# Designed miniproteins, single chains, continued (5), part 66

Each design is a single chain, and the fold is of that chain. pLDDT is the mean over its residues in the fold that is shown.

## One batch from the design tools (miniprotein)

Design m18415
Fold by ESMFold2-Fast:
Structure m18415 (fold): chain A 79 residues (1-79)
Amino acid sequence: SLAEEKIREFEERMEKARDEALTKENATAVMSQEAAKLIAEARAYGAEHPKVGGQIVGGALELSTRAMTEVALAVLKDK
């Protein structure tokens, strides 16, 4: 479905963003910025597609939370 395709695209983007953020000294801040961008894009897309908007925004929030948690844990373990 359209929603599943969009969520899959978001998942790939967040995995790449996480891997890139982990190469940076300010990894948590970089990941936070990428997560905010994804959520804003998901919200805008959801407004244009209200029937699937809740699913898309929900998916983006879960993916963002997962990526943020993974980056935060990696940074904490290196301290």
Scores: mean pLDDT 84

Design m18416
Fold by ESMFold2-Fast:
Structure m18416 (fold): chain A 89 residues (1-89)
Amino acid sequence: MRASLEALLLAGEIAEELKDHPEVKLLLEERPMSSPIEIMDVAMYIALQDPERREWLEKNTSPEVLRELERMAERGKELLEEVEEKRKK
């Protein structure tokens, strides 16, 4: 499996687990047309802030997959920052 495909599948599973997370709900309230990829990016940002989940991913994935997940998390962080700023105005 290519690292990008493995990362996408893992991010999809994590997004399903985190679908009721307040930050994911905030994304969908402010951006109801958010794509599955945007939801996965936000879910990965949330997941990588949890030290236990980050450690699990580091132990159970290749460095290439982890790097793809970190790129998704970076996009998710940027998207959440934009959503939070819109909410305050």
Scores: mean pLDDT 79

Design m18417
Fold by ESMFold2-Fast:
Structure m18417 (fold): chain A 120 residues (1-120)
Amino acid sequence: SAAADAAGVLAEPFAGADADLGGTIEATDAEGRLLAHGVLVVDRARGAARAALGVAGDASGEVTITGEVYNAADELVARESATFEAPDHAALVAGLEEVVRRLAARAGAAARIEISVGVA
């Protein structure tokens, strides 16, 4: 339907997005249907239509990962966060995967999650 097609459009990116941890997040159900698609942003979800993942660090080396999922009407349906003390790259990737997995589970049918981290 036209409404379902329009729902796949991402909102305009917010200013100040950090490309160093830039990537896309996708969640699919057991039938391979895309349930959530998002972008990595610095700070909390802004402008993303389906899913947004924010990564923020402070001066103490603490890193917080916050993820949010929005439905076709752009209403918040799920939010999850996790905080790590001085995570290395592997711990950060594992934390991203865990937040996305919890978001997909709360969104109500995701059987598979893929994360892609890295911008050309």
Scores: mean pLDDT 47

Design m18418
Fold by ESMFold2-Fast:
Structure m18418 (fold): chain A 77 residues (1-77)
Amino acid sequence: MSEREKFEKEVEEAKKVISTFSKEVQEAALKYIEIVKKVFDAILAGDYEKAKELMEEGKPVEKEFKKLADEELKKLE
């Protein structure tokens, strides 16, 4: 399978897991997944400058998603 096909399958699996979380975590996770997809597309195209810009824009989204996911997981314990 191509790297893109493997990545798409991982995204589908992640979305299935994320669908078990609250709506707030799902929304944050989906925003982060979209950014990760764009970063991987840029890397595969050899556009490392664009990938770097997307990663920088994605850092706040990643931080928010991780915070929300961690807080929800902590409540389940």
Scores: mean pLDDT 78

Design m18419
Fold by ESMFold2-Fast:
Structure m18419 (fold): chain A 58 residues (1-58)
Amino acid sequence: SSSRQELLREIGEKLREIGDKLEEAIKEAQELAKKKGLSPEERQKLFIELAAERLGKS
């Protein structure tokens, strides 16, 4: 074990957290797009905005 092993564990944890936040952003964008009748491009833009908000950085 070394600093590399600790870094790999931290990276794995952060990737899981990012994945969860992205999944929630996808679900929210899909629901809002259905309710508002958004185009595929508008839905993609909304997903990017929601993902950036959930990740805390745009």
Scores: mean pLDDT 79

Design m18420
Fold by ESMFold2-Fast:
Structure m18420 (fold): chain A 89 residues (1-89)
Amino acid sequence: MELAEEYIKKAEEAKKKGDNRTAAILYVKAGQIYMLDGDYEKAVEAYEKAISLDPNYAEAWINLGVAYEKLGDYEKAKEYLEKAKRVGP
């Protein structure tokens, strides 16, 4: 919990400096920690922020899909996993 909030704070600082790529990476790290803690709704919020800053960040789309699977939203999970295939290498 505490570590995830630290990554969110660092991501917001990076975003304020216009470093959207670094901010997106930090939001993904926060989301991954929320996933480990079982806080899937906060993980979704973090991954959605990452995607809004870097929509070509395939890892963020993959992680968003996995978070929706954990929430039981299999339609959204499938949609976001398909997007990951189209936007990344």
Scores: mean pLDDT 86

Design m18421
Fold by ESMFold2-Fast:
Structure m18421 (fold): chain A 71 residues (1-71)
Amino acid sequence: MDAALQVAYDAGGQAARLAYQGQPEEAQRVYTQGVEQGVAGLVAAGVPEDEARRLAEDAASRGFIEERDRL
């Protein structure tokens, strides 16, 4: 569970860096893939899909915001 959320969080941070570097399309792709990987990991661990998506999106958003605020 924590590992899946870490993947989403890390993807959010990477997306923030890509957006800062002027690659918004790659940033969106990385962000979306990280959320989907987080969802898949959480669902595999027994979390309901709706809750897994909310948790993964929250983690990715937090990673994005925290990295953006450091740039």
Scores: mean pLDDT 86

Design m18422
Fold by ESMFold2-Fast:
Structure m18422 (fold): chain A 51 residues (1-51)
Amino acid sequence: HMEELRKRIREYNKKIEELADKNPDEAGKLASEFYDELVRERRRRGAELRK
């Protein structure tokens, strides 16, 4: 679980940083979408912890 999430974080972070140099606006959008994805994953884990 955590290993896959960390790998995705590293990949997205690299892509966002590369995109930020070429198109900051698009990089910001991608960062926001990725952040929303992390929030949803965190909420899912919170629900599982309540089991």
Scores: mean pLDDT 73

Design m18423
Fold by ESMFold2-Fast:
Structure m18423 (fold): chain A 107 residues (1-107)
Amino acid sequence: SSVTLEVSTGPGGRGGASAEVGDLLYIVTLVSEKPGAKASAVVRLTDEGKVELLSASADGNTARLIVQIFRGDRLEKMVVYTLDNGNVLSSEVITDNEEIEEVLNNL
C-alpha cells in the first residue's frame, strides 16, 4: 500500500505531516530557507520504505523536505530533498546517526 501526503509551509516557513503506512511511520518536514517564504511538496510513501517526490513548489525560495522513516521506535533512514524554485537540486538518503543529528540540528 501507499499514501500520498501534501505538505505546505505556514507563515513561519515550516510545515509538517505524518502518515502510517504498513509497519512504518513517516514524519515529513518542509522548511523554507527564506523567512516567511512559501513552499509545498507532494510525496508518495510506501509500506516498503520508499519515498517518491511527485511535485514541489518553492517560488523564489530554497526549501528542504525531510522525510524521517521509523519502524517502531527506530529511525531507519531519512530522505532529504533540497528544492530551488520547486526544482530538485539534490536528494540524499541518510542512515548514519551522526549525519541525521547534523541535519536535524540545522533545521
Scores: mean pLDDT 81

Design m18424
Fold by ESMFold2-Fast:
Structure m18424 (fold): chain A 83 residues (1-83)
Amino acid sequence: SIEELKKKIEELKKEIEELKLEIGIKEGLIGIIRGILKLIGEDESLKKKIEEYEKEIKELEEKIKKKEEEIKRLEEKIKELEK
């Protein structure tokens, strides 16, 4: 059903927006930690926390990419069904 495929696309879009929000929060936290490092100088624990958030952001970006590819496949399937 075209309606079921459209619902799946909307669910994936919602999931992408949630992942983007999580990335934005982690980027904000990195910014705060970088600000702290400017005030106190070098701290290995805080540097490691930035590296952890950067790794988590990359993993979230990969999840977004996979969901965007799934949306493309579903949109192509809808186009074929509408022909």
Scores: mean pLDDT 88

Design m18425
Fold by ESMFold2-Fast:
Structure m18425 (fold): chain A 64 residues (1-64)
Amino acid sequence: SKEEAEKLYQEGLELYRKGEFLEARKKFEEAIKVDPNFKEAHKALGIVLEEEGKLEEAKKYFEK
């Protein structure tokens, strides 16, 4: 469970570094689905949404 979420998160980070924002977003969403309390994945999803210009959606992921 947590290991699966971490793997998805790491895959998302690699895609983000390559500029593949749509694929990175999907990986971060899957990581959160596996572990809803995965703080780092929420923050990363917020960042990728900002890169996509989805500012209103991004704000929700930076709220605690």
Scores: mean pLDDT 82

Design m18426
Fold by ESMFold2-Fast:
Structure m18426 (fold): chain A 87 residues (1-87)
Amino acid sequence: MSWEELAEEAAKAFEAGDYEKAAELLEKARELDPSHAAILLVNLGEAYFKAGDYEKAIEAYEKALELKPDSKLAKANLEKARKALAA
């Protein structure tokens, strides 16, 4: 399966509320194509956030920002995850 196919299946799992499966599929997509890791890490962080795993969400967003420091989406999501963890 290509990374695009894995990301597509992850989106379906996410829409079905299976955030754990979505995160697993996104991690596999990252392994297949590291060149798209920044985008996949943002999606992975969102899946962990929805699953309630705020610490893993923060880690994923921080890694996304290491690859793309000017990502407004990753910065905004990181702030949300940090606030959720503190609550």
Scores: mean pLDDT 82

Design m18427
Fold by ESMFold2-Fast:
Structure m18427 (fold): chain A 81 residues (1-81)
Amino acid sequence: MDEEIKRALKIAAELVRENAEKGQRDPLTEALALITLSVVRKAAEREGREDLAQKVNEAIDAISRGDYEKAAELLEEAAKS
C-alpha cells in the first residue's frame, strides 16, 4: 500500500475513533474524516484496489449511520494491509 494512503487511513481511523469514544457526533471531526476517506477512495479506485475501496465505502456508510465504532474498526483493519 502507498504509505500516504496508509497514513490517511490511520488519520481517518483516529478521527472516527474519537467520535466513538465521546458517544456523540462532532460535525467537524466527521467532516474531516469524510474528506480524508473521499481522497483515499479515489486513490484506491485509481490503483484498482477494489478491496480497499469497498472497506472505505463501508466505513463511510457506517459514519453516515452514526456507527462510529464499526467505522473505526473497518478503517483500522484497512490501515494494517
Scores: mean pLDDT 79

Design m18428
Fold by ESMFold2-Fast:
Parts: structure tokens; C-alpha cells; sequence
Structure m18428 (fold): chain A 55 residues (1-55)
């Protein structure tokens, strides 16, 4: 919730868009690099967000 809102604010994307991209990444449908490019952030930022969602 909070982490998705922060990620959305930093990327300029909606919370729904960030969540959808991260859900696809968690399902193995896209790579971390593809998710990072889609959101306009570094792969390390995507990795941190995924780790927060898994915990």
C-alpha cells in the first residue's frame, strides 16, 4: 500500500499501473529490466519494491 504509493509518486505512474506491472513481474511474465523500463526507474528500485511486496 504505502510502498506502491511511493513508487507511483516517484515514477509519475498511477498506483494501479505500478501494482499491475509488479504483479506481472511476480508471475514471471516480464523481467525486472522490462518492469524498470515500463516504470522509468532503475532495476534495483524494482527489485526493492518486489522484495517489500513479498514480505
Amino acid sequence: DVILRVAAAETGKSVATVRRVLERLLRGEISQAEAAEELGVSPRSVSSAVEALRQ
Scores: mean pLDDT 71

Design m18429
Fold by ESMFold2-Fast:
Structure m18429 (fold): chain A 64 residues (1-64)
Amino acid sequence: MKYAVIVVGGSEEKQQEVLEKYKQRYPNDEIELIRVENVEEAEKLAKELYEKEGIKPIVVVVEE
């Protein structure tokens, strides 16, 4: 199955940590990392990926 990890904010280092965490959780699945500017964009993209592409979205908000 294909997963999209949609990250809201954060540094490149934090984004890499999130990606590695989900790769370990889903070792046999394809995982894509997508950066967005805000939660509204993340929710819109998540809905489109799931409904149109069949990709399971995981939204992660990085604080500070």
Scores: mean pLDDT 79

Design m18430
Fold by ESMFold2-Fast:
Structure m18430 (fold): chain A 88 residues (1-88)
Amino acid sequence: MKARKEAEELLKRSEEVAKKIEEVDKEMGKKWFELIKEGREAARLLEKRDPVRGARLMARGFRAALGSGEALYEKLKEEREKKEEEEE
């Protein structure tokens, strides 16, 4: 089913973002991985009750998480660069 494949792809993208965050901030990366794991478990529970609605909601959730994760990664990277600049 197309919706399930889309949700799985978004989940993989979210995991990639979590790895990037972990490289910059280990604690934030760990928290992001936990959120992704909880989201995956919630997705499986929803798919069991309502496969179509559950898959769509999870795709929306993972898309939002991906966007938030990218924004967080950019912010953490910028803060790291600013700290290096202030040390000069």
Scores: mean pLDDT 74

Design m18432
Fold by ESMFold2-Fast:
Parts: structure tokens; sequence; C-alpha cells
Structure m18432 (fold): chain A 82 residues (1-82)
């Protein structure tokens, strides 16, 4: 069930993004960046999943790019907090 598989994997990425937000709230920007990068990695993995349609993979690529942007922002915040 392709849509259910997509939703489950993206939900896992969302959980990591939520954990990243929590770490950032605690001032732990370095850990937050790592968690956001893991979320981006999962979304990227979904984008490369051959069991999904090309359209579903494109949606996952958009999610991956968004999560990658978040990870880069949090990494920059970690550098500023030095």
Amino acid sequence: MAEEELEKRLEEADKLAQQAAEAAHQGNYEEAARLAEEAARIAREVAEDPSLSPEQRELARQAAERAEGLAELLRKKAEEAK
C-alpha cells in the first residue's frame, strides 16, 4: 500500500523533526541539527524508494529538501551559539 508506506516513513521523519525542535528549545542546537539531518535523510530515502511511483517520489524529494533546509538552519544556529 504505497500511500500508507509513504505516510509511515514521512511520519518517522516528522518525529525526528519534532525531536530536533525540542533539542533547539533546550538550547541544544548541535543535537537539533543532527536530528533534523536524520529527518532529511529519511525523506531522501523515501524519494529513492523504488516501490513508490515517480509522483510520490517527487513529493518525498520536496519534503527532503525542506528538511535539509531546516537542518542547515539549525547547524548555522549551532555555529552562532559558540
Scores: mean pLDDT 78

Design m18433
Fold by ESMFold2-Fast:
Structure m18433 (fold): chain A 89 residues (1-89)
Amino acid sequence: LEEAVEAAEKAARLAEENGDEALAGIFRGAAENARRAAEGDLLAGVAALILLVGGLIEAERIEDKEVREELIELAERARKALLEAMKKA
């Protein structure tokens, strides 16, 4: 679960550095909801998954190929880690 939070925060920072404040907000929201899921909030875990999927879809529209590929990788890593953690809860 820590891995999901860290990956989502790295994605938010990268999106912000690329000038995409809206996408950065989506990934920050995912990280915050993933933290709540760590505290036992199952609905926050679902919200984090939805935000990560939305972030993945939006990242595909980034024109910079290297930024796009790194954002997609970070979002997928966060989504996979969160889903695996939720299955064990």
Scores: mean pLDDT 82

Design m18434
Fold by ESMFold2-Fast:
Structure m18434 (fold): chain A 86 residues (1-86)
Amino acid sequence: MVEEAEKAEAAGDHKAAARAWLEAGKEYFEKGDYEKAVEYYERAIALDPTNAEAWRNLAKSYAALGKYEEAKEAYEKAQKLEEEAK
């Protein structure tokens, strides 16, 4: 997924790049590499800061790393975005 994300970003397709970085984050989260998951979710959010799923997954990754304050902030951002989408 990282290669797909880099390719989409190079092509200027911010929406496709954000989705690909989100999927890369999920892949590394499943492998237990929470630091890499955070990095890739942050890249997804940089390209699409309104993606509530990316913020929620960032919160889960921070919690897995014991960074509970950062996890809370990311979770609150995800909830706010989900409320605004209604």
Scores: mean pLDDT 82

Design m18435
Fold by ESMFold2-Fast:
Structure m18435 (fold): chain A 61 residues (1-61)
Amino acid sequence: APPLSELVPEEKAAELEKKIEEALKKIDEAKTTEEVAAAIGEVLNAIGDLIDLALEARRAA
């Protein structure tokens, strides 16, 4: 995988990585379809934020 720390601040990359891990854990622990949908939404939002940060960092550099 390409080094995300080169495209985004290392601190922000670590923060988003933690959010993704937490959301994946929520999916694994989810007992209802509603909980699964909410956790998937969190993963998608975190991925979207990561892509946006990578694009902004690339333009700011």
Scores: mean pLDDT 72

Design m18436
Fold by ESMFold2-Fast:
Structure m18436 (fold): chain A 64 residues (1-64)
Amino acid sequence: GPEEVAAKLTAEALEKLEKAKSIEEAFKIADDAYREMLAAGVPRRLALEAGIKLVKKAKELFKV
């Protein structure tokens, strides 16, 4: 269901974040994951919650 799709795409984005070379690349990874969730039919609220978590992780990794 939508929650399983959101969890999978979030996990894939987190793996990409570990390999990101810049904060700008990290934000693009988060935005791409959010857009993929919406395209896959994930409810906007769940996609937004996942996107916020990915942005927070990006900021933690790059100390912004």
Scores: mean pLDDT 86

Design m18437
Fold by ESMFold2-Fast:
Structure m18437 (fold): chain A 98 residues (1-98)
Amino acid sequence: AMSVDQIIDTINSMSSQQLRQVVRDMLSRLSKDQINDIFAEAYRRGIISGATYNYWARMSRSQQIDWAMSQSDDIQLQIAQIIARRYPTISNDIISSY
């Protein structure tokens, strides 16, 4: 099994297209509460504003995923790294298919 650092190194080496698919697949494996935890961490890191965090925390799970998919590659990369550190088992399962 890959370590968290190996998962992150793999994510960092991905093309834009691969990164977008991985982020979508990761978020699709997470519950609403887990996605809220990821967004809370993104807010703490300054990746999203407090207004965006408050708005998106109240949105449906599918709308939260759609928002993440509309973001820049840099923001998607940071979201993928947060997911890899907090949910390494799900991340390893998805990354091992790439």
Scores: mean pLDDT 82

Design m18438
Fold by ESMFold2-Fast:
Structure m18438 (fold): chain A 69 residues (1-69)
Amino acid sequence: MRREEEIRRLLREIDELLDRIENTDDPKEQERLMEEIRELLRRLDELGADPTTITGYAIRAIGAYIDRR
């Protein structure tokens, strides 16, 4: 239950960072946001989040980053 709440919080943070990538035109800021997303994905893995969920978010993050270039 507490782990589920922490996982949910981290997923929310990733969604917020994805929105920031969509709303920024600065390539350096996009790189920084991608690095933050990668760190949050590592924390999800440490908490025992479903590998499929982690992979799905990683793919979404890469897609969002590439679509802006």
Scores: mean pLDDT 78

Design m18439
Fold by ESMFold2-Fast:
Structure m18439 (fold): chain A 63 residues (1-63)
Amino acid sequence: MVGDIYEALKDVPKTNSAFLELKKGDLVKVLKVVNSEWLYVESLKTGESGYVEKGSLKKIGTA
């Protein structure tokens, strides 16, 4: 859901300028639910936003 907090389960590479690079353990806030596979999120560590595959994330809370 929008506003939910997720944790990166693994390192996520930046393969495209629209994608967000993450390290395992990084926290992100959901800005938009794109579809069942993709979220648009903001990194709480860097403040950068981008697309991340939902399968690389674990929900840990609601903002």
Scores: mean pLDDT 80

Design m18440
Fold by ESMFold2-Fast:
Structure m18440 (fold): chain A 59 residues (1-59)
Amino acid sequence: DEEEKKKEKLKKEMYEFADKAALEAMESAKDASDHDKVNEEFKPKVEEKIKKLRKEIEE
């Protein structure tokens, strides 16, 4: 079942990649908040998601 283990590893890497991409996109949105027109309600939610994603990626 080495092939099945490899598939699970690939899925995990894909999820981690997606999480990192989302984190980077959210951080970029915060830095370019004026350009992306993120509102005051959205900014706190983005910050909370960034913190959660960072912890999940680290753990």
Scores: mean pLDDT 64

Design m18441
Fold by ESMFold2-Fast:
Formats: structure tokens, sequence, C-alpha cells
Structure m18441 (fold): chain A 82 residues (1-82)
């Protein structure tokens, strides 16, 4: 998990506009149990590419883990409509 985070951090340092790298970093933090960081980086990915369904899914998953079920459902619905 740490090795994946370092890899995506390097990609973002080389290209900060790479929405995919931000999404992968958010996903890596989610699986590491760092839900607040997963939310932060997924929001960055959405700012760069609002049609990135994976970033919306990561937001939903992280909010669900934080007990924010209504907010999680809204983000899942957003991803499904893209």
Amino acid sequence: MEAQIETYEKLIAEDPKNARAWTELATAYYFAGEYDKAIEWAQKAIELDPKNATAWLVLGMAYKKKGEEKKAKEYFDKALKL
C-alpha cells in the first residue's frame, strides 16, 4: 500500500493535472484506511475531470466508511449517471 502511494505521488509531482493519478492516489489511501485523505484526493481528481466516475465512486466509498451514508449514496448516484 505504501509503495502504491509513493508511486502515485511521484506521478502527480511530474504531472499535477493527471486526474487519473489523483484518483489512483485516493483509491490507495482508501484501502490504507485513510478515508479523509481519500476524500481530499478524490475531490482533486473531480476538479480536474468531473466525468471521472472512479473518483466519484471513491468519494462514495470513503464517506460510507465514515458513516455518512446519505452523502455516500449521492456520490454513487453521481458516478452511475456518468
Scores: mean pLDDT 82

Design m18442
Fold by ESMFold2-Fast:
Structure m18442 (fold): chain A 66 residues (1-66)
Amino acid sequence: MRTVPAEVAARAVSAATGVPLEEARALLTEVGGADEVTAEDVRAVLLRLGLSEERADALAAALAGS
């Protein structure tokens, strides 16, 4: 299973999209959980925030082993 620590994912989402870190944490908690999220959860949040599918896929894949 491709999972990442929620804090690492939130930081990456914030950096990629420009949303505040607290907003990124809230969105990831809503879709995945507070401690760990899947690459698919990260991808879903990135797409919701308006990233292209290519950018969302690349970032989610890069985080998958963290």
Scores: mean pLDDT 76

Design m18443
Fold by ESMFold2-Fast:
Structure m18443 (fold): chain A 82 residues (1-82)
Amino acid sequence: MLPIEEAYFKKFDKDGDGVIDKEELKAFLESLGRDPSDEEIEAIIKKYDTRPVPDGVLDKEEFAKLFDDEIRELLIEAVSKV
């Protein structure tokens, strides 16, 4: 996990339980200028929760993948607006 990913994970892991829940994920996406619905949050968790039985949370590795994808999308959107 990169230092930037770790810093964001710790910032949004408000409970300190080592996972990102739906509320923490929503707060993260809102910080990036997104306005996700509950259905979009569930879809994102299911996409990145690679465990056989999804528990509705993202661990550090799953969050890092989401972070990388979101930063990539944010950079593409920023370039397209210029």
Scores: mean pLDDT 71

Design m18444
Fold by ESMFold2-Fast:
Structure m18444 (fold): chain A 65 residues (1-65)
Amino acid sequence: RAEELTKQGKAAAEAGDLEKARKLAEEALKIDPLNTEALRLLASIYDKEGDTETAQKYLDKADSL
């Protein structure tokens, strides 16, 4: 479930739909808050939006797991 949502979110991010990608990554984290791939996906989305500080926070959280 969480992996499927993360995969869909990654595809949306690659298509440039960052809003959809963020929504899907957030839903994945609601199912599995420790999903490393979803945390890294959120980091990637924030980085693409120019929020590198928030992106780093999500990367740090993923790396701490």
Scores: mean pLDDT 79

Design m18445
Fold by ESMFold2-Fast:
Structure m18445 (fold): chain A 60 residues (1-60)
Amino acid sequence: MITFTLKFSNPEEAQQMADILRKLNPNLEVTVEGDTVTITSDLSPQQLIGLVLQAMGELL
């Protein structure tokens, strides 16, 4: 199990990122607390960073 934490400039960006991540992989445990997104999963670090990069692409 791996926990990955992302901090954003505002809660709106954090919520958008969480929604995109849940859309990309609904089996991810994604928690949003203000400007912070926490992802808990049995995915490898490479798979998690890949999903984060893909989600960031959706925000551009």
Scores: mean pLDDT 79

Design m18446
Fold by ESMFold2-Fast:
Structure m18446 (fold): chain A 96 residues (1-96)
Amino acid sequence: GRVRVRRTFELVDADGNPIATVELEVEIEGDRARLRAKVTDPNGNTAEVEIETEDLEAALRAFFEALVDAMNQGIPLEEAVKRAYEAAKAARPPPP
């Protein structure tokens, strides 16, 4: 069956200061997942990406690891989200 999941994450730095809010929507259809993420920084800037993947866990892990690393380095939101997108895409297994 078709499943949709929505969750909001608040990202904080090592000192507990807010970095970003991530609104996540995941749609699962059979062996495929569609991930939509809207990232908002404390200044109200937003960036949104959509990723299709056959390995949801790998894509989510890569996305959040790359996003947190970039934001903790002070990289601007649009570039941080772009890096997260590329990391999530690279985490996709090759076609059989």
Scores: mean pLDDT 80

Design m18447
Fold by ESMFold2-Fast:
Structure m18447 (fold): chain A 66 residues (1-66)
Amino acid sequence: MVEELEEALKENPDNASVYLGLAVAYLQRGEYDKAIEYARKALEIDPSNPAARRVLEQAEAAKKQK
C-alpha cells in the first residue's frame, strides 16, 4: 500500500489525497512521525481537508503517549 501511494505521489505531487493516504498508512503502521509529516503536507495543499486534520490529530495524540 505505501509503495503504491508513493508511486501515485510521483505522478501527482500536489495531490492532497495521496498525502492523506500515506498519512493513514503510516498511522496504521505506528510510524507517527511520518504520519504527521504526510498529514501536514496534505493540509498544505488543501487546508480545509477534514480527513487530513483528523489523521494529524490522531498521530500527534498517539505520539504523546510514548
Scores: mean pLDDT 77

Design m18448
Fold by ESMFold2-Fast:
Structure m18448 (fold): chain A 73 residues (1-73)
Amino acid sequence: EKKVIEITNGMEPLAHGDIIVEVKQEGKTVLTNVLVNTNVGQELVNAGVAKSIVEANQMIQSGKVTVKVKRVV
């Protein structure tokens, strides 16, 4: 019945079919409602938020970017 959990800031391994519901950079929403086809770092690169997976991971670890994800369980 209640089959959706929230995963915050990419701390869990993401899978195909997870949904990035919100990405904020410096308090501004930059992505909303993106289906994950790879992983959070790669989706940030694909969307132009980061230039590389390394930069995406550094932005997440520093808190410059915050990511909210939903997974169906």
Scores: mean pLDDT 66

Design m18449
Fold by ESMFold2-Fast:
Structure m18449 (fold): chain A 75 residues (1-75)
Amino acid sequence: MTREDLEAALAAIGEAVAEARAAGEGAVATKEVNGLKLSATALRSEDGTLTVQLNANAVAVAEAYHDLVQEELAA
């Protein structure tokens, strides 16, 4: 996955997160980029905190992008 592919996937994750948050608790938003299903689920905890949970593909994309940025900053 190139930087351009990661940036496209990260943008899709951002859209999914925004859609899930706008729809409220129990909402799921899913995008597909380069055959990867990227999903965000809005969940409410017992303390009333609304959180967004990403699927494994979305977490992997975010981690890969973070690693790429860290490599560029280390140069």
Scores: mean pLDDT 77

Design m18450
Fold by ESMFold2-Fast:
Structure m18450 (fold): chain A 80 residues (1-80)
Amino acid sequence: PDAQYIKDLTEELIKALKEKDWEKAKEIGKQLIMAARALGYDKLAKEFEEAMKKKDVEKAIEYAKKIGDSISEQVSKTSP
């Protein structure tokens, strides 16, 4: 995935979390978790997944931002 894809995915996820649309947040979150794990951010992915299971909006948004920023930075450095 490119940095723009991760940014868009993260923004959609945060919007769904703020709207408390847990079904949509779960679907988008799964894609973000897969991207994070593929790039070695397993700990952040696990923390985000646990926040989603607890329906902790504030914590889920916090970890979603951390994952999005970390992946975006990594992809920007590795993309041509």
Scores: mean pLDDT 77

